Designed miniproteins, single chains. Designs and how they scored, part 78

Each design is a single chain, and the fold is of that chain. pLDDT is the mean over its residues in the fold that is shown.

## One batch from the design tools (miniprotein)

Design m2878
Fold by ESMFold2-Fast:
Structure m2878 (fold): chain A 60 residues (1-60)
Amino acid sequence: ATLRAIIAQVQMADGTTVYVAVVRDADGTVVAISEPQPTLEAARAAAEALGAEVVAEVTP
């Protein structure tokens, strides 16, 4: 089954903005969340390292 990732921009409690990849399986169940990454590109790379296809990126 192909894993799919959504990259979300998250503001942390200390005011730092980070990016996380939320990986879901074919049933839509969250199977992995990447560590917080400093850039959108790093979060995409983290999703790909988890074997996931990035299908959406949320950048406010």
Scores: mean pLDDT 77

Design m2879
Fold by ESMFold2-Fast:
Structure m2879 (fold): chain A 60 residues (1-60)
Amino acid sequence: AAEARAAVAALSPRERAVLSLLARDPSLSNREIAERLGLSQATVSRHVRRLIARGLLERR
C-alpha cells in the first residue's frame, strides 16, 4: 500500500498538502487550492506542475 505513496514522503509539506487536497477532490482549481492553503496561485501552480512531472497527479 506504500509503493505509490513512498514518493509522497519525499515531498515538501506544501506539496504534500496540495496533493492531499487533490486526492480528496480532483476537481479543485489552482485558485481554490491557493485559497484553502493561504498560498498564491503562482505558488500552487508551481507545486502542481512539479507533482505532475513526478507522476503523483494523475487526475488533471
Scores: mean pLDDT 72

Design m2880
Fold by ESMFold2-Fast:
Structure m2880 (fold): chain A 109 residues (1-109)
Amino acid sequence: SEIEELRRRAIEAAKELARKALEIAEKFPEVRDLALEAAAYANAVAAALRRGDFAAARAAMEALEEKVEELVKKLKEIEEGRPLGEEAKELMERLKELVARAVAAAEAA
């Protein structure tokens, strides 16, 4: 089904963002705690989507977006941090679109 495919893609995008945040945490000690929080929220989005809990997924998405935005801003001030910050931003934008589409499809069904 379209809903199942969108949910699956959103879960994979959330996992990819969590992996990117963990990579950032390992490479840049200055943002480690912030990156670990972003990874935790990305995993919370994936877990909520697996359960079909779109309300929990949206709440986790709001927290995730705030943490990724702060992480991207701090990475711009770190030498060699900017490319990984831009990758995290692009993954976040893709995840936002996929979650919005999955929620809209589920509510329309």
Scores: mean pLDDT 88

Design m2881
Fold by ESMFold2-Fast:
Structure m2881 (fold): chain A 81 residues (1-81)
Amino acid sequence: MKSRAAARAVAAVLRAVSAKIDYELGEITPEQAAEELRRVADELDRIEKETGFDVSETRDILARIAEELGLDEVAAYIRSR
């Protein structure tokens, strides 16, 4: 379970990083970036609840990405998970 949980967390972070890059390049809208970051936050919550894997550090990194993009409401959503 632990290795699978870690792999899921890594995959979720990679999706968030991809969304950040796409947004910075103008490939996606702020709304699309916000939706993807919320989806990643929800996946981290599922990983934590299903496996007990500690995602707190990963969640903080995700919230910082949202803050860097000016998506403050999304950052608040991530931190509330």
Scores: mean pLDDT 82

Design m2882
Fold by ESMFold2-Fast:
Structure m2882 (fold): chain A 113 residues (1-113)
Amino acid sequence: MSVEELEKALKPGTKIRLRLRRADGSVLELDLTVSGPEEGIKALAEGLAEMVKRGLLRVVKITDNEIELEGDLTPEMLAALEEVLQRAKEAGASFDGEVRDPTAEARMAAALA
């Protein structure tokens, strides 16, 4: 899937699903809804496209309202993702999101018991 398709698909209200695999084989799922001005959305799109070009992320699926990305949760990938999100926020983008982490679910279940 092309970088151009990723940049074209990202707009206010787009949902981004990130599936990041840890070294132990567990998967962190991050579901984000993106909002903000055009400059912020463009910065996010360009940053994610660069991560795909570097092989840090792969595009799984693009629809009219959703982008699915996957990758390996490495220190290099995390640093690149944090930089991309920070640049997008500085350009005015905001993110509403849910983190699905099996470890966090287990801790919540233990805290409620």
Scores: mean pLDDT 74

Design m2883
Fold by ESMFold2-Fast:
Structure m2883 (fold): chain A 76 residues (1-76)
Amino acid sequence: MAAREEALKLLEEGNRAFKEGKYEEAIELYRKAAELDPRLTPVALRNISDAYEKMGKYEEAEEYRKQAEAEQAALE
């Protein structure tokens, strides 16, 4: 049922938080979106990577970027 719609709403709320500079809030929202709809995992991981980069956590950002690329390749 509504899990995909709720996941997309969480992804949109995460994007809003990111634009407002609320990077920690954005990361939590992206994680919840991927948990509800695993098809969003590559997008969520990429957005989490971007948020860590904005926070100056470059090591974490690079790790999530690599995970996003691997997840995207698995979907084809």
Scores: mean pLDDT 83

Design m2884
Fold by ESMFold2-Fast:
Structure m2884 (fold): chain A 120 residues (1-120)
Amino acid sequence: MITITESGGGTYKEGSSATLSAKFTGPLENVLSVSWFRQKPGEPLKLVAEITVGGLVDYADEVKGRFTISYDWAAGTLTLTMSNLQVEDTATYYAQVVYINEKGLAETAWGAGTQVTVVA
């Protein structure tokens, strides 16, 4: 079983930068994708950024050019570098991993969520 420990949440000023990190522990040999999701107040959970094992990287349109996702495959560390933060980036952020488990089945693990608040 993979477990996720998130860090880097807090209160940030508009126009500043922040870094969210997620440390994955467990069997990392069969990771298929790693992602950041967020849930804004009054909105559904949405994908922010994703890296697949095939090397494809995807970003939500509203964060393109401002946010960068990276994954250290050797260390099991997922990072979201957020630049030019906007008040609208205020959300709870969730790291996610999709992997093949010990039974050969696809399984999803979620971080507990980390709050990011952006103030003007």
Scores: mean pLDDT 89

Design m2885
Fold by ESMFold2-Fast:
Structure m2885 (fold): chain A 69 residues (1-69)
Amino acid sequence: MVPMTPKQKRVIELTAEALRKIGDAWQEAIDKYPGDLEAQKKYMEPKAKEIAEEVRKRLEEERRREELE
């Protein structure tokens, strides 16, 4: 077993959380637009961007936290 630093654990957890949110959003898209892949993708586009932006901001916060002495 490879011990991870707390920082590495947070980054991995953040990535896993983002993937789960993307999966949930995809399920919502399927439920709202069953069989319409184009509508599902258009529904997903803003949610995927939102999730990516959230991940980016949290990674920036982790970087800033690491720089604190």
Scores: mean pLDDT 76

Design m2886
Fold by ESMFold2-Fast:
Structure m2886 (fold): chain A 66 residues (1-66)
Amino acid sequence: MKLKVTVTGPVSTFVGIALRLMGRPDVEVEKDGENTLIVTYTGSKEEYDALKAELESLPDVKVEEI
């Protein structure tokens, strides 16, 4: 399962989100441009749906399923 995460806020917000995601089990993070991350999740669908909702709740963050 893959998400495209685009951060429109400061670099500090982008770095914070990237570090938070990289610390999670079953999460693979790839940088796709200056303010964009591709997030691959290999765990359960329930945890994926929760992760997607969590990211969508963040200010200055856009999330797209790919």
Scores: mean pLDDT 80

Design m2887
Fold by ESMFold2-Fast:
Structure m2887 (fold): chain A 71 residues (1-71)
Amino acid sequence: IRKGIELAREGRVEEAIKLLVEAGLTEKEARGLADAARAGVSLEVVLKMAELFKEGRYDEADRLAVEELTK
């Protein structure tokens, strides 16, 4: 997961999505995490979002991204 997020921050979005899907996320979840990382959400917060996605807590994951970007 961490490597996929780093690739997304570098603009290598398709490689990031592939690694995140291999780590157990759906393509939609992987794209959401890649977009958050590209928008400037920190690695720590994106990793927390990935955990929340695996738990089905999508609303809380979205809230974390918004809070990070609007601080």
Scores: mean pLDDT 76

Design m2888
Fold by ESMFold2-Fast:
Structure m2888 (fold): chain A 56 residues (1-56)
Amino acid sequence: MLTKDDITKVAGGTPGVVDTALELYENKDFKKAQEIINDPNANGQVKVAAKLVLEK
């Protein structure tokens, strides 16, 4: 099972990216995570964090 620390590490320690990844994880917002993965304009690290949330 993914931990909050795992999400933080994958987000690369950038505050804005970490905050977004943690919000997705804490809210279990699978729809938002899927939308991010499908968005061609989304940041690559945010997409990786979203994939981890979906793979839970």
Scores: mean pLDDT 67

Design m2889
Fold by ESMFold2-Fast:
Structure m2889 (fold): chain A 58 residues (1-58)
Amino acid sequence: QDAVDQAIAEAARLFSEGKFDEAVEVLRTAAANSTDPDDAALLQRAAKLIERLGKEKA
């Protein structure tokens, strides 16, 4: 719950700074620590999207 919101906020901050790899790591760590499968799936999808965007810019 609170950890998911914190992870999303931190990832958004890192994304706005162009730190895509760090944003992906934050979201994946939060997904691994989530006990809710819907939250884990959401965080995993967000991480995969940011990873794809970072890869295209590299």
Scores: mean pLDDT 78

Design m2890
Fold by ESMFold2-Fast:
Structure m2890 (fold): chain A 93 residues (1-93)
Amino acid sequence: SEEKKKKEELLKKKQETAKEVEEFLKKANEEGKKLEEKRKEYLEKAKKDPEKKEEYLEKAKEAEKKLEELGKEVVKKGEEAEKEIAKLNKEIE
């Protein structure tokens, strides 16, 4: 009965880890879409306003850098979650 309770607690932690990753990926996807829209907007503004072209190109590069950083965070979150799930699976066995 105590072993069964410990197994249920570990399964719950595994489910919570999976849910946290799912919520993170959902937010990251929404943030990524907004950053891509901003990048596209600044690139279009750079074409229409020659006097502010450099300023808009810099803002587009900032959006691209944030997209790259977001991509790295997604990879890191995935790797951390895989390690935690593997550890929990080992404890469940």
Scores: mean pLDDT 86

Design m2891
Fold by ESMFold2-Fast:
Structure m2891 (fold): chain A 133 residues (1-133)
Amino acid sequence: KVEELEKKASKATGKEKANIYLELGREYLRQGDYDKAIEWFKKAIEANPELEAEAQTLIGLAYLKKGDYDKAIEWFKKAIELDPDSPVAARAYTLLGMAYDKKGNKEEALYWYRKGAALGDPVAAMKFAEYEK
């Protein structure tokens, strides 16, 4: 799949090329190659700045999966800052809560899950409910 996506990217321009870069990043993320995933997400931002919030959230997810919780937190906060009430921000709030959970900071995790749940993220709603007990 990555070889196919790289061939498509070489022939694409503008927004289509950026979307293929985002797909390449997601494919490497699925394979567990977090460093390659981050490289492709950064290329997606360079090719189309409109993808910045989505790509920053995915970069944060790659750091989270890599176990670099502090870097994950930085990138999720960057994504949220761009549009704090967006569907992308809703997911970023949930992932930010997960990063704080991994660090053992339950109070901070609850705060961010609450924000994700308020914006309709179902994963945040489930996590928030666990803390209301």
Scores: mean pLDDT 85

Design m2892
Fold by ESMFold2-Fast:
Structure m2892 (fold): chain A 81 residues (1-81)
Amino acid sequence: MAERLAKVRAHLAAAEEALAAGDVEAALRHLAEALRELSGSDTPAERIARVLRTLARDRGEPLEAFARRLLAGLRARVAGL
């Protein structure tokens, strides 16, 4: 558990840095990797990132806004663990 949480925190920090740099695609990859680690999934992060892009599109939400909201939600979840 501790090793998984450390990886999740590292990916969330990288996602925040990517968003600060305006690199939304890099942020999504890091968020997808954080989700993969949290769920213990064997699903490739690339496939998770594709699902995330589809969710943002279907909601009519700008991808950057979606990524920022997802980052905040994941940080809150990790803080609660």
Scores: mean pLDDT 83

Design m2893
Fold by ESMFold2-Fast:
Structure m2893 (fold): chain A 65 residues (1-65)
Amino acid sequence: SLEQETLEGLIRIAGAVLGVDVDIEFEGDKIFVHIRGDDKEAVEELKRLIKKAAESLGYEVEIYE
């Protein structure tokens, strides 16, 4: 959907800006995000942004490192 494409795009852009690698999978109303980065503060900031964005759109989010 356009909403899922937009959310995926925003997460990818945020990851690129923060220097954190992301893999994203959607299953219905659930989003799985695998993230990897060497800067722990950047990783935690990205997690915060992902959770806020996904929850604001009604998605359940599960994040793995």
Scores: mean pLDDT 83

Design m2894
Fold by ESMFold2-Fast:
Structure m2894 (fold): chain A 80 residues (1-80)
Amino acid sequence: MDTLQEMKAEGEALAEKYKNASDEEKIKVAEEWVAKAKQRGLTDSQIRALAAYLGHKMLELGVKPEVVLKIYQAIVKAIE
């Protein structure tokens, strides 16, 4: 199965599971997701694209824009 599609599905499941978690828990889960994506061989560009998609999904789930931005910034930092 396509690793990109697997990481997308896992990210969607994590966004739903942790939508009401603390900002700190959301950031930690996002950093762990990035580490797994890197280990599975996703490129920085692929991880950034999935992060943007998942950010939009988090907004649909009612996560505040400021929190989504913090999560995205944590993901970008974890990629680097």
Scores: mean pLDDT 85

Design m2895
Fold by ESMFold2-Fast:
Structure m2895 (fold): chain A 84 residues (1-84)
Amino acid sequence: SEARDEGGILASFARMYIALARLFASRGDLEAARESLRKAIELAKRVAELGDEETAREILREVARLARELGLEELAEEAEEALE
């Protein structure tokens, strides 16, 4: 179905934003990294709404881990709340 195809595309975009967050953080741009991770959380929530809770949880765990590594506690908490 289109919703299942859409979920796969949204998950791909979420993973892209996580990769962008790592790139921005490597350049010292923590504000851009924060914004990219926030977008990944939003996309993961949409993936869950489309029925792919397992993929959404994988993305949110990766976001929470990276946010914590970067000292972005608010985003780590937001991602962990979305896992519950």
Scores: mean pLDDT 86

Design m2896
Fold by ESMFold2-Fast:
Structure m2896 (fold): chain A 94 residues (1-94)
Amino acid sequence: VKTDDPELKFSLALMYTGLGRYYLKQGDFEKAKEYFEKALEIDPNNALAHLVLGEVYLKEGKYDEAIKHYQKALDINPNNTRAKKLLEEAEKKK
């Protein structure tokens, strides 16, 4: 079932983003990734979900995947200073 209600989509994306952050804080990178991916299924242009998925991949040592997500976050929001900083970090570790 696909949700076409923009308000419900926004609420679900926020909920999944919050759950992803919660699990990331607990060190559960697999659950964090799952919930951020669910947020992106609802809103593919969620710059925050791309930013945090990048952070998850960076912590896992998957630098190419991290770079891809940080680039997408910057495509959506070019003024995201955190994404710029984390992109530079991922590129240096690659």
Scores: mean pLDDT 79

Design m2897
Fold by ESMFold2-Fast:
Structure m2897 (fold): chain A 57 residues (1-57)
Amino acid sequence: GAAEAGAAAGRAAAEAGASASTSGMHGWVQKLNAGGDKEEAQAGGRAGAAAGRERGG
């Protein structure tokens, strides 16, 4: 339904945002090598899911 589509769109936006953020911040690229960009992507995913739920709900 519309709420489900909103949640999916929120996740996609979070992924794009995380990618753009990493690209804009060279320091974060070094941190990726040291400990993992996956943690940042996970945090971004949660933020996007929350935004999607707010819009969908």
Scores: mean pLDDT 56

Design m2898
Fold by ESMFold2-Fast:
Structure m2898 (fold): chain A 65 residues (1-65)
Amino acid sequence: ILAEVQELAKKAAEAFQKGDYEKALEYVEEAIRLVEENRESLAPEMVEKLLRELEEFREKVEKEK
């Protein structure tokens, strides 16, 4: 789960660097969904940290569109 979230975050960052903001948003939203669906399998502090970082990145991507 954590590794899957990190892979999605990496793909989102790569898409953002390529200027593919739509794809970057898709990856970030998928990562956020994965964290939310697996809250019970992650430490609460890890969930809050991941969601905060992913939401900050999503907002950053949206501002570039």
Scores: mean pLDDT 78

Design m2899
Fold by ESMFold2-Fast:
Structure m2899 (fold): chain A 59 residues (1-59)
Amino acid sequence: LSEEERRELEKLEEELKKWMEEIAKKAPQYLKEGQEAFDELLEQVREKVKKLQERRAAL
């Protein structure tokens, strides 16, 4: 990995971490709203992780 590619991955990792923390904070509210809302939240998490993995694989 180049230093530039590594820096890009580190930025994505940090963004994901911050986003995950926000989701964890809101998770109890989504559970109260219903299973469908919580499932959508989990799907967003999976999509974010998948994008990070795809970006990593492209390097």
Scores: mean pLDDT 72

Design m2900
Fold by ESMFold2-Fast:
Structure m2900 (fold): chain A 75 residues (1-75)
Amino acid sequence: GSLTPEQLEVETLIVAGEMYLALGDIAEKQGRTDEAIELYKKALELFQKALELDPSNEVAKEGIERAKKKIEELK
C-alpha cells in the first residue's frame, strides 16, 4: 500500500535531514565550519521532528546521533 499522510511527512523530514547532513559534510570539507554547524543543526531539528511523529524510527534516531556528533566535533 501507499504511505499515509503522516508516514509521508516522516519520510519527507528524514530525506530533508539526510540532505542537510550531506550539505554540512560538503561545507566542512570546504573549510566553511560555521555554515557546516548551521546545516548540521538544521538536520538535527528535522530528525527530531521525524522522531516526535514516529518514536520508533531508527533512521531518525541515527540521524540525531550523527548530527549531534558533528556539531560537538566542530564547536
Scores: mean pLDDT 87

Design m2901
Fold by ESMFold2-Fast:
Structure m2901 (fold): chain A 82 residues (1-82)
Amino acid sequence: MAEALARARRLLEEAKRLLKEAARAFEEGKLEEARELVEEARRLAREAIALLDAHADPTSDLVIEAAMVEIEVGVMETILEK
């Protein structure tokens, strides 16, 4: 349990970092780099969500954080479609 939650936290932290890098790349006109960073963040967020679905209470702070990261990934994907 503790190891799974610790792993989920690390995955979410890395996904958030990649999303910030994607936003910077987008601002610099590096659309391809931004798309790759968002795809990586999505994969990490999905792994974290799967761990949290199996091991965490739905009202936990980590589950809320995972939902927020998933929303941010979706927003970035929508922006990068243009």
Scores: mean pLDDT 81

Design m2902
Fold by ESMFold2-Fast:
Structure m2902 (fold): chain A 63 residues (1-63)
Amino acid sequence: MSPEKEKLAEEAEKKALAIAAKLSSDQMHQALVRMAEAIKEAKELEDVEEARKVLEETLQELE
């Protein structure tokens, strides 16, 4: 994976953890599972901008 995509995934994971910290245990689990799936999907995309969009859309859904 490119360094830029790795950095985007790391930042998205940190933001998702901050959002999840405000949720109940069950909701936290669901939010983290969804973000993990989004990160996996983003890693499979060749375009860094497409990867960023997937991660940003998932973060917005977790709010």
Scores: mean pLDDT 77

Design m2903
Fold by ESMFold2-Fast:
Structure m2903 (fold): chain A 65 residues (1-65)
Amino acid sequence: MSEIDAAVYLIALAVYSTIGDVELSVEDGRTVITIKSEDEETKKKLLEIAEKYKEHSGDAEIYVV
């Protein structure tokens, strides 16, 4: 919805990317979020944040490995 709301969730995902739990990229103007954590609780939390980003940005691709 709001650009500012989307940015907050993106910043949270970027923090997790510094420790290797998430990979962020942009393809054709779309944010691609890859969740790489082996911990089920961390994976679930990251998926919720990624879904919130998608809701507020209007478009994102989410992968779980």
Scores: mean pLDDT 77

Design m2904
Fold by ESMFold2-Fast:
Structure m2904 (fold): chain A 55 residues (1-55)
Amino acid sequence: MRSREEVLAEIRALLERGASTREVLSVLVQARREGMSDEELEALAAEASKIQREL
């Protein structure tokens, strides 16, 4: 299982390259399948939303 920091880094890199919300959601779905908790996924989704608003 990847760490929260690794998943967030992947999401950040995708958003910086202009990735769609669908691609970000695919990363979160994969993290959930790897055993990441709902609380961690919610925090990652909030961080992704903040990054997207700042771009």
Scores: mean pLDDT 78

Design m2905
Fold by ESMFold2-Fast:
Structure m2905 (fold): chain A 63 residues (1-63)
Amino acid sequence: TKVEQIYELAYRETKRLLDAGRSPEEAKEQAIKVALEVGDSLGVSPEEAREAALKGAEEAIAA
């Protein structure tokens, strides 16, 4: 689904930013921002996009 695409995007972006030396808080914030922009272009509601992005970012940090 489009929501799953947002989750996967946020997960991958968070991992990339962590690998680049960003803090978990900064990586999560940036991943959510990017996911909201992509979600808007895909027609996903801001609420659903934010929830999917937050889940993806948090799971990436926990991994």
Scores: mean pLDDT 83

Design m2906
Fold by ESMFold2-Fast:
Structure m2906 (fold): chain A 76 residues (1-76)
Amino acid sequence: SAEVEALRQEMVEVMRKLVPLVRKKLANPDAVSEEELKEIEELAEEFLRLSRRLAELLGDPSIAEEAERVAALALA
């Protein structure tokens, strides 16, 4: 499905932006700005939205459950 392929590509792009910010936060929380913290929140929410849509299309709730765990770790 073209929609499934597009969602997977969007999820990869979100993770490419999210991972460096989360790594920075884990390495030195004091070096993370309020703007960067907001960006982490926005990217984590976008990842959840995309993952829930993918889970719906594939009929696999575990995709959404795994994404919720990833988002929780990013937001901690």
Scores: mean pLDDT 88

Design m2907
Fold by ESMFold2-Fast:
Order: C-alpha cells, then structure tokens, then sequence
Structure m2907 (fold): chain A 80 residues (1-80)
C-alpha cells in the first residue's frame, strides 16, 4: 500500500500546486513499481517517468504529473 499512499499524496500536492513535491512522491512510487516484478506495471511506470520529463520540457509540468498519476494508478491495479 506504500505505492498507493505515495500516489495519493502526489495527487493532493498537485491539487495544492506543489509540483516539485508531487513529482518527488511520484518518482518514489515509480522506483517501487519498477522493482515489482510485473512487466506491465513496470512499463506503465516507465511511461509515467517519460510523461513527467516531457511535461517539464514542453512547459506542461502540471499536465504531465496528472497523466503520470493516472498511469501509476493503472499500474497499481495490475499488482492486485
């Protein structure tokens, strides 16, 4: 449940406009997911990392973080 807690904290931080803190929580969730042993969940975590990075480069950091949250929520469902 640590991954779900990190995603929930990131979602709350994003709603508060705390983009850097939200990113930090999502990066921790990604780190845990890539160690899950579930290939599909690991692929979704990798895609979330890519979307976070691209969002920063194109000036849509908040949108990138929001999309990453949805990808990571999908990845968590695969571990159930």
Amino acid sequence: DEIEELIEEAEELLEEGKLEEAEEKLLKAIELLVKSGNLEAEILAGLALLVIGVGKVVGEEKEGLREAIELLKEAVELLK
Scores: mean pLDDT 85

Design m2908
Fold by ESMFold2-Fast:
Structure m2908 (fold): chain A 80 residues (1-80)
Amino acid sequence: DPLLARLIQRELQVSEAVARRIAALSPEERRKLARLLREAVNTKDEARKKELIEEIARLLGISRATAERLVRNYERALAQ
């Protein structure tokens, strides 16, 4: 996923540890992460967005705040 590759590059500027966690994911886990990120960016339902952010946090073993940052960075990657 080219958007996931851009997200990894952006995270390397802010948190190398998070970028490495994403890069270490299996192909199936990367597909799941890309789906969760796309849903989180596109949803207008605040409760659903919260659930998606929590699932991203669990998948990567990161905090909710870090997962919220990843969603924002992915949204920026989609805009460019």
Scores: mean pLDDT 79

Design m2909
Fold by ESMFold2-Fast:
Structure m2909 (fold): chain A 80 residues (1-80)
Amino acid sequence: SPADRALELIDENIARVRAAIAAETDPERRALLEGILAHLEQLRARLEQLIAENAPDEVIERVVEGLRRAREELDAFLAA
């Protein structure tokens, strides 16, 4: 379902950011990654609320598209 895909994507992003934090030696970059992690955890809680409220599939699919773009941006950040 769209909801299952959205939860999978956000959990994968959270796991990836946590791994990046563990590997990061620059304290300034680590602080930025910790901010990204906090934001993703807030988005996960909001996504669970939308699912609990039976949000339309179109709303969830929009979240999935946003998460795919966020993953690409995170990839670029981690490559820099």
Scores: mean pLDDT 83

Design m2910
Fold by ESMFold2-Fast:
Structure m2910 (fold): chain A 87 residues (1-87)
Amino acid sequence: MAEEGLRAGREGLEAGRRAVKEGGKKGLHLAIAGALRGMGGIFLAEQALRAEKEGRLELARRLGEEALADGRAGRELGEEGLKLGTA
């Protein structure tokens, strides 16, 4: 779960960054929001990995699930920002 959250967060950040670089001004707000949600997913996933190392498995699971959700939201926002910016 934590590793999947980290991957999703990285994908969300990359989608947001791509939308900022390749999209137009109309999509910029969503592109930035996507990048921020992706970064949040990365942060939560790293906290989940730390909790797992400390033996706090239930906390690690919850943080990993939140990281996955934030990463996915970031990717969707970044993709929407790119579409809006290029429309």
Scores: mean pLDDT 87

Design m2911
Fold by ESMFold2-Fast:
Structure m2911 (fold): chain A 66 residues (1-66)
Amino acid sequence: MEEEKERLIDELAEALRLLRESKDPVTQMAAELLIIGVEVEAKLMGYSDEEIEELFKRAEERADAA
């Protein structure tokens, strides 16, 4: 589970960076779909809404650091 959490956080961080930095509508749409995909995957894996919110907070921290 820990390696899976780290991968989800990394994917979210990358998507958040793309969404913030890109002016290209296609890239923005791809980033939004990636974020939705990670949320759906986390829910299917049994993560609670609180756990998903924590993943997003960690992803934002990583996006800000990179």
Scores: mean pLDDT 79

Design m2912
Fold by ESMFold2-Fast:
Structure m2912 (fold): chain A 85 residues (1-85)
Amino acid sequence: AEELLKKGLEYAEKGDLEKAIEYLEKAVKEDPESALLWYALGLTYYHAGKLEKAIEYFEKALELDPEFEAAKKALELVKAKLKAK
């Protein structure tokens, strides 16, 4: 899962969000209990403009780790953007 996370983040940095999502989806399949992997997938969907999917995956990260501060802040920010429309 760590190697797939690394590749997913590399593609996200290059702006290849389709490849980033592909690798991160493989990572969560290998380690579905990793809050970090669900959080990374949520961030990638956020950058892709898929706010509803980003919320879904940040909520998954918080189900696994309720004290995950980065996921809490990301979820709050994305929900605020949707509510302001």
Scores: mean pLDDT 82

Design m2913
Fold by ESMFold2-Fast:
Structure m2913 (fold): chain A 60 residues (1-60)
Amino acid sequence: APNLEAARLAAELKEQGYSPEEIRETLLKLGTPEGVVESLKEAVENGLTVKTVENAEAAS
């Protein structure tokens, strides 16, 4: 799902030390829908990791 690709990118950028605001701007530049970006911003602020995204992909 496209939203899982955006979530993985957000988690990877967070692990590289990017701020939630920088991650949000990157996702918007890639054409990610605003509603998805808002959800991912909250997830990043609440501890989203690459492992969390992989678990969501495996559960789908």
Scores: mean pLDDT 75

Design m2914
Fold by ESMFold2-Fast:
Parts: C-alpha cells; sequence; structure tokens
Structure m2914 (fold): chain A 75 residues (1-75)
C-alpha cells in the first residue's frame, strides 16, 4: 500500500539520521516493495539518489543495486 511505502521511506530517513546506513537501505527496499505505481517508484528513486551522496562508498554500491532493482520494476 502507499501508506506502507511512505512509512518505510520515513524509517529510511530516520535510520540515515542515526548513521544506520544498512537499515536505511533495507527500508528503501521495503518502500519499493510496497509501491504500486511508476510515480511512487520514481519518488523512491529520487529519495534514494539524494541520500546516496551522504553514504559511505560500500553502502552506496548496495544502494545502487536497490535503485537499479526499482528501475526494473518501472520498465
Amino acid sequence: SLQQAIDHLNEALLAKARGDYEKAVEHLQKAADYAETPEELERIIRVAEALKKQFPPEVQAKLDEIIDRIRAKIA
């Protein structure tokens, strides 16, 4: 549902604020799993791209994999 996607996006932002990058990536993945439309998925991609620049390089690679997976859902 859209509400579950939003809830997981909020959890990703909170995890990142705590420096819990692994949990932030997990919540971004879950937000994508609950997203139902290309518009919702594009929104999640934008949030992930914005957060990525603030992540350590190793976690950035994992986030790229998640972004690519989300893009595959749109295609």
Scores: mean pLDDT 81

